# Ledger of designs, part 64: designed miniproteins, single chains, continued (2)

Each design is a single chain, and the fold is of that chain. pLDDT is the mean over its residues in the fold that is shown.

## One batch from the design tools (miniprotein)

Design m6347
Fold by ESMFold2-Fast:
Structure m6347 (fold): chain A 80 residues (1-80)
Amino acid sequence: MEEEKKKLEEETKKLLEEAKKAIEEGDFEKAKEKLKKATEKAAKLAELLYPEEAEKYRKQVEEQGKGALELVDEFEKKAK
């Protein structure tokens, strides 16, 4: 359980770093793909951290991920 939490946390951080690099390179499509995967990993981590309220925290993580994708869409519109 602890090892799985650490793995998901590390994978999420790596995906977020890749998303940031993609934004810097102007590859907004790649950034969105990386953010979607990071959100999925973070949702799984939330379920492991808060098993009794897993659905609540999973929804919160998914909503935060949706917000991040909307920000990338705004950056893409401004960059055009």
Scores: mean pLDDT 79

Design m6348
Fold by ESMFold2-Fast:
Structure m6348 (fold): chain A 69 residues (1-69)
Amino acid sequence: EAAPPWSAELEAQLQAALAAGAAAIAAGRASEAQIAELRERLQKLLEEAKANNEEVLAAVVQGMLAVLD
């Protein structure tokens, strides 16, 4: 599989956020607090991606935030 075009550090942050989201979904009930925590993680990652000019990662994270709405 192709390696992501962004840094390993940002990839680790993205994977951590996705793992938290997956755990909430697997539980069959995501609390408002868990969704808010995921949003905060993704928002911080989006800010960091934009600061590092990581356009692809920024687009991916922004899409995830839009789904969570």
Scores: mean pLDDT 70

Design m6350
Fold by ESMFold2-Fast:
Structure m6350 (fold): chain A 88 residues (1-88)
Amino acid sequence: MDLLRDILLGIFEIILAVSDSVEEAKKMFEKLLENLPKIVEQFAEDRGIEVTEEDVEELKKFLKDYFENHIEEGVAAARRRRAATAAA
């Protein structure tokens, strides 16, 4: 599960990097959460790890809490980085 959390946080960073707004990032993240049960099931099967519905719900809560605490500043920071790169 820890490796999957790290992978999902990496995907979240990519969402922030490609999103032009907080709203767009939220939409992409909701899409990720919508597909999370299938992603977790495939990951568990491929890795030979047993995963329960409780594990999936705990992971969803973790991601939602992380999103709420980091999305707004993360999107703002990513936009500033893109603007600086485009101006250079």
Scores: mean pLDDT 75

Design m6351
Fold by ESMFold2-Fast:
Structure m6351 (fold): chain A 55 residues (1-55)
Amino acid sequence: APEELKAKILEYVPEEQLPLLKDPVVRRVAIRELSEALNVSEEEVEAALEELLAK
């Protein structure tokens, strides 16, 4: 995923809140909301979140 997309996601979801997205239900809702807010596909947001959560 692009670094710019990851940076934009972190503007909506601070790093301290990333552990909450390890819950599949919370992550699904976040992917949908970020997709709409950032005007990118759910697949692109999911890929970026997977990279952020792997840290």
Scores: mean pLDDT 79

Design m6352
Fold by ESMFold2-Fast:
Structure m6352 (fold): chain A 55 residues (1-55)
Amino acid sequence: MADEKLEEEIAKYMEEKLKGVSDDQADKISAEALRLLEEGKLTLEKVDELIEKYK
């Protein structure tokens, strides 16, 4: 359950961060995060990297 809880925390963290960005930025970040999630590579650090990349 640790991995499942981590994914839930990452999703919540990403949603919170996306509230402060434009719709265009949120779309780009969400699309990239979804690809990382599908590959099992989505982490809190990666979410921060994506937000920094698109801001």
Scores: mean pLDDT 75

Design m6353
Fold by ESMFold2-Fast:
Structure m6353 (fold): chain A 66 residues (1-66)
Amino acid sequence: MTEEEKQRIVDGIQAQLDEFAARGAITPEEYEKGKKAVEDFKAGKISLEDLIKTVVEMMEKIAARS
């Protein structure tokens, strides 16, 4: 994965988290968890698979509340 691809993934997921937080679709705790996962992925501490799993679990919780 190129640094440019990695940055686009980070920016895309962060924008999604910001949108969910702005709409009240996620709690402050869920936002912080998502932001940490994005930061950990950017730092190389977790894989893309781990990041996607965290985001999917968050989206499933949002869907369950809708």
Scores: mean pLDDT 80

Design m6354
Fold by ESMFold2-Fast:
Structure m6354 (fold): chain A 68 residues (1-68)
Amino acid sequence: SMEEVEENIELLRNGEGAHLSDEEIEEIARTLLESGDPEALEALRKALENHAFSDEIREKLLKELEEL
């Protein structure tokens, strides 16, 4: 839902991703990628740049984002 997308954007912006498991981070990122919302995609890109994710998850998500 759009509410879930907005909550996930806020969670990443506030740096709360550091307290999430790799599986939880991947699910959040998946929701943002599937939304196609430019704001959601930009928030995900910035979170990846700020090292909020493990190297493996970061590399996977960057590839998916570039293939959009």
Scores: mean pLDDT 70

Design m6356
Fold by ESMFold2-Fast:
Structure m6356 (fold): chain A 95 residues (1-95)
Amino acid sequence: GYLSDEEVARLKELARRLLELAQGYFDRKLSFPGFEALSKEEMREVVEARLESMKTSVTEEDRLLLRLLTASALASESIPQEDKDLLLAIVDRFG
């Protein structure tokens, strides 16, 4: 596994906040492949499922999702610097 239970829990909370605050942070312009057809709730379910799977493996699509979450968090004044730093550290760890 590459993410800890604690890291996954924090990233799930962060993704929920980004989906609520942004409504457009997972817009098709910044979107993960296939997100364009999904509702906010469906995007949440997909993101949470992928983050959970990152406890046991990390794929290229998972790295793309982490970069998308990081870009979305960095674009938001509502996300604490500590959470932004966590995302940057995780992205750096995986390349």
Scores: mean pLDDT 75

Design m6357
Fold by ESMFold2-Fast:
Structure m6357 (fold): chain A 56 residues (1-56)
Amino acid sequence: SLEEKLKKLMEEDSKVGRQILQERFLHHRPVSPELLEKADKLGEEINKIRKELEKA
């Protein structure tokens, strides 16, 4: 279902967000461009599914 896909994407987004925060603030390391791109793509997919759910 769309709700299950949304939950899975939100879990991945939370995981990526935690990695970004750890690299920036805990480890004081630059965040990889690949990780930032992954976060952007996850955000786009989440927003797309949310819009579909709001119409249903």
Scores: mean pLDDT 78

Design m6358
Fold by ESMFold2-Fast:
Structure m6358 (fold): chain A 60 residues (1-60)
Amino acid sequence: SKLRELILKLIALKLRLIGLELELELNPDLSEEERKKLEEEIEKIKKEIEKLEKEIEKLG
């Protein structure tokens, strides 16, 4: 089912987002470059989540 695949992908992205946000907040050993890369990845994942949520809404 297309809807099931999208929901599972959404859950996976949300879990990954939580993991990256926790890494950014809790890891004192991150360099400025590593912090910037994490922030860029977080923003990319947020955009993917928004796109998937809109696609799921169109199907329901």
Scores: mean pLDDT 87

Design m6359
Fold by ESMFold2-Fast:
Structure m6359 (fold): chain A 61 residues (1-61)
Amino acid sequence: MSPEELILEIQEKLRAGEISAEEALDEMAERLGISRAEALVLAASLPEADPAVLEELVEAV
C-alpha cells in the first residue's frame, strides 16, 4: 500500500466514525514512521483532502 492509499484509508475510517482524529493521526504516524505533525501535513497535501476532516486532525495534533 502506498503512503497516499494508507492516508486515504485512514481518513475514510475517521469519516465513517470508526476511529477518532487522534487515533487516525497515531495510525498514520506509526505506519509511515513519521511524526503526527508530519502526518497532518502529508494528509493536507492530498488533492482529495476533505477540509472538515483536516480541521478535526488539526485539533488532535
Scores: mean pLDDT 78

Design m6360
Fold by ESMFold2-Fast:
Structure m6360 (fold): chain A 70 residues (1-70)
Amino acid sequence: KIEELLEEARRKEEEAKRHEELAREYVKKAGEDPENVPKYIGLSIRHLGDSVQARLEARKLKEEAKKLEE
């Protein structure tokens, strides 16, 4: 059970990293395509928000696993 919570937390952390990578890619695209800067920046901000949410979920899962260790 603890292992399952830690595995789920790891998957959420991987999700967060993927969203952060996408956010960085969209910032790069904004620099390469100045006519579409608002669109790419908007997408980047959205992915950053998704990353924060995934990291919060991972933290909660790790806290739950820690409580079960007791």
Scores: mean pLDDT 82

Design m6361
Fold by ESMFold2-Fast:
Structure m6361 (fold): chain A 56 residues (1-56)
Amino acid sequence: MDTPEEVERAYEEARRLGLSSTPEEVLLRLDEVGRGDDSPRNRAQIQALVEVHREM
């Protein structure tokens, strides 16, 4: 079970990684994470990457 701390960390790590990546790399990561489970942690990573890509 994902803790709120794990969810927040996953979001922050995904956002930081996305901001250091190219738009193409962000889309590849979104595809990889989107094929994962429907966990709060995985959803947080998807949200962060979508937001980063929108800001590009």
Scores: mean pLDDT 79

Design m6362
Fold by ESMFold2-Fast:
Structure m6362 (fold): chain A 75 residues (1-75)
Amino acid sequence: KKAEAARLMAEAARAEEPELSEEALRALEEGNVEEAVRLATEAMLLAAKKAVEEGDEERLARIEEAGREVEALLA
């Protein structure tokens, strides 16, 4: 489930943090699940920060929804 969580986070953050999201997905493909989760989490946090700074409530809501899915997968 950690690999699925990392993928969800990376996909959710891709538009705002393409480089970190791609690195997370690459780590996942290489079997480095721990690194993928770390990179994807950082990408999502940065994407959320950018959404707040730009006042993009729709993007923030999408990131928050992805975060809830991730939390459910990791519980």
Scores: mean pLDDT 77

Design m6363
Fold by ESMFold2-Fast:
Structure m6363 (fold): chain A 61 residues (1-61)
Amino acid sequence: SKLADKAVEAWEKKDYKSAAEYYKKLLELYPENRVVQEKLAEALEKIGDLEEAKKYKELAE
């Protein structure tokens, strides 16, 4: 998927804000995908959005 490729590219460049946006779009398509929820949570932690990150970590358990 082009969205998955863009998320990975942003992550590799340490652009965690863009990575989080691409993972949010992926989660709209695959709302119960645990891997996407975990990656979104990690990206949100890296940009300091700790409350939203915790929400997605709890969903991914």
Scores: mean pLDDT 84

Design m6364
Fold by ESMFold2-Fast:
Structure m6364 (fold): chain A 66 residues (1-66)
Amino acid sequence: MAIPEEVIEAAREALEKALKSLGKKSIAELDPSELHLARGLVRRDLLDRGYSEEEAEAAVEEVFGE
């Protein structure tokens, strides 16, 4: 489903922060536990920005390639 570009950009910024926190360069370097943690960090950052749970979940799926 299409989500606003603004939400996707926010999710990309949150992903970059999550990857830096985990000491990784890309999603491909994440193991299953790190991937789960990174998804949680991105979702939390989006919720902190005032986006809904539905928008945060959709943006996480989009940014992580789902």
Scores: mean pLDDT 80

Design m6365
Fold by ESMFold2-Fast:
Structure m6365 (fold): chain A 67 residues (1-67)
Amino acid sequence: SEISQQFQKLSEESEKLFEEGKIKEVLEKYLEMVKSLLPLIKEQGDEKKLKVAEKLIKEIEEELKKL
């Protein structure tokens, strides 16, 4: 449940940035958070979650290129 708690904290921080119209900063925070969780996901041995996280990183990076 540590991963879900980290996502909840990020969600709260992201809401403040969205209210300020700082969409790029929101995406940058998501990218940083997901990258920080990769070693934890890997240690849990969940290869499916690891692949989902890697895909999410790629998707966020592509969205940042469009801004």
Scores: mean pLDDT 76

Design m6366
Fold by ESMFold2-Fast:
Structure m6366 (fold): chain A 68 residues (1-68)
Amino acid sequence: SLDEVRAHMEEMREEAERMLEEGVPLEEIEKRLLTRYNQLLHRFAGDEEAEREAARLMEEIFRELLSK
């Protein structure tokens, strides 16, 4: 469901923020996020609304990380 996608993406955002706070290199954070995002997309493959929401939220996460 869309709520499940949002919950997973929020977890990923919080994980990224924690890793950044802990001094994990940006490259490692990006790699981990992309791996989890790809897994999430496979889980919701064919659900166009879920895929779009996941993509939108992932863009927000990356935009926030890259602005640091």
Scores: mean pLDDT 81

Design m6367
Fold by ESMFold2-Fast:
Structure m6367 (fold): chain A 92 residues (1-92)
Amino acid sequence: MSARERAVRLLREIAKVLQDAIDNDMPVDELKEKIKEVVSRVEDPETQERLLGVIDEAAERLKKAKTKQEKQDVFDSALRRIAEILREALER
């Protein structure tokens, strides 16, 4: 698999976990652990740390989110940041 194909697959897996979390009212800590497992497959330590940082920020924002729409906005923001980090990693 190319690095680009791996990045697209990783982004899809994270997006699926986030969607499942919205649909099932998943606890923030459970969501965080599931995404950490996906991110742990990233071999570059710098990229892995950057991705984990986005997840930590998203988890804190989710604790303050009161509506389903606010949770969706947090997830959409996190996915955009993750996509940008993965794109930057592919350009190295």
Scores: mean pLDDT 79

Design m6368
Fold by ESMFold2-Fast:
Structure m6368 (fold): chain A 64 residues (1-64)
Amino acid sequence: SARDYLVQGAELFAQGDYDGAIEHFEKAIELDPNYSEAWYLLGLVYERQGDLDKAAEYFERAAA
């Protein structure tokens, strides 16, 4: 489910596996495009990587 991908992505993010986290959050959004938490967490991953432009885009999606 979308939630299972979110949980797995969050665990990978906590472990510092940013590529794995992104892949799982993208799958969560694919299953539920209105999953604000998945958009928000994807923004946090890009922020941690220093991609502030992508982070801002995903945070905007999370707030919509």
Scores: mean pLDDT 88

Design m6369
Fold by ESMFold2-Fast:
Structure m6369 (fold): chain A 58 residues (1-58)
Amino acid sequence: SAAGARAARGAALREVEEGVSVEEAIRSTQRGLADARAKGDEGTAAGLEAALRELEAM
């Protein structure tokens, strides 16, 4: 869902804002994305894909 995608993206980006390194946030987001894809959670996967692009651009 669009709401699920926004929530997942926001949560991943908040990790960096709260002091997690960008490298650690990228690794955490990659693991979350793999898990979401394995479970067929398309909303969470879309949000985490967007978060990964933003983290990689930092």
Scores: mean pLDDT 81

Design m6370
Fold by ESMFold2-Fast:
Structure m6370 (fold): chain A 68 residues (1-68)
Amino acid sequence: SSIHHFIGLTLRLIGDPSFSVKKVGNDTLVITAKDGGDEKLSALYEELKKDPNFNVTKSGNTLTITLK
């Protein structure tokens, strides 16, 4: 289910020292790149844009990921 994809992604990203992770409500993650994390954030954006479970937007060093 979509919720299992969201939980799995949340655990993956919280464990990544390149990112600061903020959960907003029950379906949204706000990911901010730390120093040196910008390239990895851009790669994550390209990955998640192709995932049908998520709406993803990128603004500067911040990625907003919302469960569909």
Scores: mean pLDDT 84

Design m6371
Fold by ESMFold2-Fast:
Structure m6371 (fold): chain A 65 residues (1-65)
Amino acid sequence: ALKEALEELLKKTKGEVAEALEKALKEARSIDEALEIIRNSLSDPVVAEVAVHELRKELERLIKK
């Protein structure tokens, strides 16, 4: 499930990205919504794009497995 996948990612992350993942865990209903919340939570656009790209790949993998 999405919640379980976000929980797994949260365990591997720290700092601002982990805080963004906690917000996504509370509010997101889909992968796309989770990634939107994460992108909006990170002010550095380069860091946000890299994080969203990596997290999307991991979330899709975890949910499909």
Scores: mean pLDDT 77

Design m6372
Fold by ESMFold2-Fast:
Order: sequence, then C-alpha cells, then structure tokens
Structure m6372 (fold): chain A 80 residues (1-80)
Amino acid sequence: SKLEELIKKIREAKTASELRLYFSLFVDEAIKLATDSQVKEEILELARQVQEFLDNPEASVEEKREFVLEAAEKMEKLLS
C-alpha cells in the first residue's frame, strides 16, 4: 500500500525535485520490504540508473518522470 501511494506521487510529480524525493522514499521502502540480498542489489542498481538519469540536464521533467515510474514498477515486480 505504501509503495502504491508513492507510485501515485511519482505519477503526479511536476518537478525533478519532487521526483527525487518520492523516488528516494520509494527505494527506502522497497529495501525494507526486500528479504533477498539479490533483490536488494537489483533495487540499488535500478536506483543508481535513475539517479544518473535525473542528473541529466538535457532530459525533460516528463522524460525523467517516465524513467522513474518505469524503475519503480520494476522494483515492485522484484518484490512480488
């Protein structure tokens, strides 16, 4: 439920700062829910890729939001 609420916040985010905030909270929650070390490693690698893309000055907020949302959905699948 908390992950679903954070995904909704990510979808509604209007700025890169909001995307960073809600994604950070999502990763923190995902790591807490992950019991397998391999799943934790995959979550952290996805988080690294998102951070790199969020730092790209040529990417639009819309492109950044889509990338963050895709990564969050991949993390959610890893936890099921």
Scores: mean pLDDT 87

Design m6373
Fold by ESMFold2-Fast:
Structure m6373 (fold): chain A 74 residues (1-74)
Amino acid sequence: MSSEARKRQEELEEKKKRAIKLLENAGASKDESEFTAELIVRQYERGEIKDIDEAIEKAALSVKSANEALKRLK
């Protein structure tokens, strides 16, 4: 019922907030982090992603690697 759906949405909101923080820490902008986090959550809800925590971690590592590459350009 609605209480179970609400708990699930609260859990997904916490995952989204965590994703945003990790992406920002990796060097993404706020807008970029919010967009990417929303995309990950939507893909997880559709069953396209099996492990949301792993997907978040991989996205953050990808952003960090891209940012480190950009730092080399001065």
Scores: mean pLDDT 79

Design m6374
Fold by ESMFold2-Fast:
Structure m6374 (fold): chain A 78 residues (1-78)
Amino acid sequence: ELSRQEQLELAVEHAKKLLEYLKKHAPKTPEVQEMLEKMEELIKQAEEAVKNGDLETAEKILLEFEKLSLELGELLKS
């Protein structure tokens, strides 16, 4: 249905919304802030890769974002 580029564009939009939510609701600890900064950088890199048609690079960056998001989620449970 959606093209690979459209799917990745949607994934970037979802990542941005998640980051915005986390910045608003997550605790203001140095560890959390560092992770949020890394997540923001990954989103910018993924968005640029999608814009340039480098879909393979965008997918790899979004996987790193997802992994970091899961690690942050685990940290927030404790």
Scores: mean pLDDT 84

Design m6375
Fold by ESMFold2-Fast:
Structure m6375 (fold): chain A 90 residues (1-90)
Amino acid sequence: SPMELIEKELEEAKKRVAEDPNDWEAWFQLGLLLYFMGKYEEAAEYLSKAVELDPNNWMAWFYLSLALKKLGKEEEAEKALKKSEELKKK
């Protein structure tokens, strides 16, 4: 089932961040999986960690803006979206 596949990917991403907490790609993947599961608070937390480790990843800033918007944090979402747009033009 789609949920079983997402749970397996989530478990794998969690193991990856536990083994290497500086692996921004693993934090990014974890944030994306949680976003698609509708867990927006957890998604925003892990995407924030991804942009902390790699502030030049426009996709991480973009999905962070989407998660923040789902949480009603409009001002924070707009700032993250602007950062994503500025990086994408580079």
Scores: mean pLDDT 87

Design m6376
Fold by ESMFold2-Fast:
Structure m6376 (fold): chain A 62 residues (1-62)
Amino acid sequence: MDEAIEELARLLGISKETARAVLETILSLSGPGRELYLRLIERDTGVPAERIREIVERYEAG
């Protein structure tokens, strides 16, 4: 959890607390809903959805 939060905070330029909320939201979503949320983050931050997905999938893989 903490490693993924730190990577997201650094990547998105946000606080660790905000990154935690973002990660928890992504983890609560699946399939198309998760992809839509990632695309919204990409639109708002300019960070590619693929980079965010890689962090989340690495975390879920253990």
Scores: mean pLDDT 81

Design m6377
Fold by ESMFold2-Fast:
Structure m6377 (fold): chain A 56 residues (1-56)
Amino acid sequence: SRAERRREQEEYARYLRENPDDERYQITREIGEKLREIGERLDEALAKGEKAPPLK
């Protein structure tokens, strides 16, 4: 239910606040930023008329 998901979200946020030096979360955030950067590069290349990365 939504109530259960909301509780999990708050508990997760509390855990992050209590354990800011947890390396696992730092790595996860860094990966997310890398993915966003790649997405922006691809979008820019496509706007320039360059090819998107091939699937093969």
Scores: mean pLDDT 68

Design m6378
Fold by ESMFold2-Fast:
Structure m6378 (fold): chain A 69 residues (1-69)
Amino acid sequence: APAAVEIKGGGSYTLPKPGEKLTRTIEITVDGRKYTIKVTFEGGKVNVEISGLTEEQKKALEEAFKDMA
């Protein structure tokens, strides 16, 4: 069955200024399961701390965070 990635509890996110670090904790739903993830924006990079996701799901999540910036 196809897995679906949903981001819930995500308000509007503003990218930090260059040289700033911003950390957010977000709840996401992947294939009907809820995960709490830690997203760090630093130096123009997005670092997502999450366990149990496939590589495809991680890529989809990283792209979604780029669009939310």
Scores: mean pLDDT 59

Design m6379
Fold by ESMFold2-Fast:
Structure m6379 (fold): chain A 116 residues (1-116)
Amino acid sequence: AVSLTESGGGTVPEGGSVTLTGKVSGVDISSQTVAWYLQRPGEPAVLLGSIEPDGTVSLSTRYVGRATLSQDVSNSTVYLNLSNLRREDSGTYYWALLDSGNRVSHRGAGVPLTVT
């Protein structure tokens, strides 16, 4: 079975930085598109960025210069580094594996982040 988890959330100061970590079992992430999402209360999840199997990284314009996506294929781990945090970055962060149609095939339960 494929399973995804997130860690590294919590409460962080405005202007600070945080690294969110995603882990997977049951699949080789190098063959998958990896994506990170932010969901705020009462809102749909919004795509922050993705890493495709060819290594192409795409990032939402709001996060250019403030976010970095990376992966450690050998450890089945993905990272979202956020810097210069703003209060509006508060919410639940999820990571997902996307199929060839860019649809979510597997998704983590999410990790909360509060910026104060």
Scores: mean pLDDT 84

Design m6380
Fold by ESMFold2-Fast:
Structure m6380 (fold): chain A 64 residues (1-64)
Amino acid sequence: PRLRVTFAADTDIVAAALELSKIPGVTIVQVTRRSLLLDVAPDRVEEVKAKALALGATSVEELP
């Protein structure tokens, strides 16, 4: 599935993207000023959500 992760205004988005890319089964699809679009293996979704929140994510939205 795809996840859209939105971060707090002062978050280093590039550092957050690098940390999330360390999780196996995560592909970074798009990087914006405040958000990442990720393609995530189904068995990694909860791990990615938890890591994103730890990195300062304000929301994580699962896309179809």
Scores: mean pLDDT 80

Design m6381
Fold by ESMFold2-Fast:
Structure m6381 (fold): chain A 75 residues (1-75)
Amino acid sequence: MEEAEKHYELGLKYEEEGKYEEALKHYEEAARLYYEEKKYEKAAEALRKAAEVLKKLGLEEGAERALGLAEKLLE
């Protein structure tokens, strides 16, 4: 669905601008929407991007959790 893809694109834009909280919000929304559409590979990709942003915010446990969820979606 276009909505999930738009949130992913917004996440990329905000990450490039250094707006990590905004980027995180959009990556999490993209992951949720891709998951609802059963596009698990794209949901995992969005979760990996969320993990990168969480790491930049110093939220290492959150990043590990997001990566674990991404791995689980691909099994």
Scores: mean pLDDT 86

Design m6382
Fold by ESMFold2-Fast:
Structure m6382 (fold): chain A 96 residues (1-96)
Amino acid sequence: MSLEELYRELLTAFAPNVDQLIEDAKKLGKEAIEAAKRGDRKTLSRLVAQLTGLYFEVSLALDAAQRLPDAPPELVAKLQEIYDLIKKTFEEIDKL
């Protein structure tokens, strides 16, 4: 049951900042796509690194949520929104 407690701690670490993380993902995604369109490789590399870090952290949080029967549905939905936003950003960049 200690492992379940660690999963709860991971999820609750995102709760106070999840709305800000959604806005950050939207902003970084938009800036990354615009950098890609301009051929600004230095800015794109930095933004992709930031988005990749957030993507892995959110992926771990979503995996933790699947292992908890009482995971907060609103938090899980917001984490999924961040995941989907970053994934869509990478798909758009890959097409350019």
Scores: mean pLDDT 84

Design m6383
Fold by ESMFold2-Fast:
Structure m6383 (fold): chain A 59 residues (1-59)
Amino acid sequence: ADALLEEARRAIEEGRYEEAARLLLETLFQHPSEEVRARAAELARQLPPELRAIVESHL
């Protein structure tokens, strides 16, 4: 979980929003825990609205 979340954060910092959304979804599917969902939700808030909605639909 941590490695994928760190990679997603880096992708957001670099403006690679589609890759960040994909990494967040992958993390949620592989590591379904409340802590991971909370961290993914915070990162998703930095995504464009359309990509944020997709990630939030899986929380």
Scores: mean pLDDT 80

Design m6384
Fold by ESMFold2-Fast:
Structure m6384 (fold): chain A 64 residues (1-64)
Amino acid sequence: DDERRRRAQQALVRAVSDLLRGRISPEEARARAVEGLTAAGYSREEAERLAQAGVDSALETLSL
């Protein structure tokens, strides 16, 4: 559903944003993203994959 996809996107964006602003650790950002994605209907496996990709991209941005 569009609503579930929107919720998942918001959870991921929020976790990445908080990480980029130095509010949370990379591990906490991944955990929050996974929980948000699973709550939105993604499997744990897919949620973990997407959360890791998002956090890795954010860390690459911070390395620049």
Scores: mean pLDDT 80

Design m6385
Fold by ESMFold2-Fast:
Structure m6385 (fold): chain A 93 residues (1-93)
Amino acid sequence: SVIEEMEEIKKEMVELLRENGMSEEEIETIEDILNELIEKVKKFSEEIQKKIKEILEEAYKLLKELLAKGVDAKEAYKKAWELLNKKMDELIE
C-alpha cells in the first residue's frame, strides 16, 4: 500500500530527527504534521498518492543530505518541509 510506504518513511524521518538531537516535544509536533498529511492523502486517487509518496521521498532525501552536512535538525526539517510544500503545490495547481 502507498499509504503504508508513506507511514514507513514518516517513521524513518522521525527516528533520524530524534537521533540528530531534536527534542521529544518537537518530534511530537512533526509526527502530528506528517500524520495530518497522510490522512489528507488517503482522500486522493492512487495515482496522486504515488506522486505524493515520491515528493515525501525527495523531502526525506534532502533531510538526510542536510543532516549529513551538519545542518541543525530543526533547520534541516524546515528546508525539507518547504521542498515538500513547493512540490505539493506544483502537483495540485
Scores: mean pLDDT 86

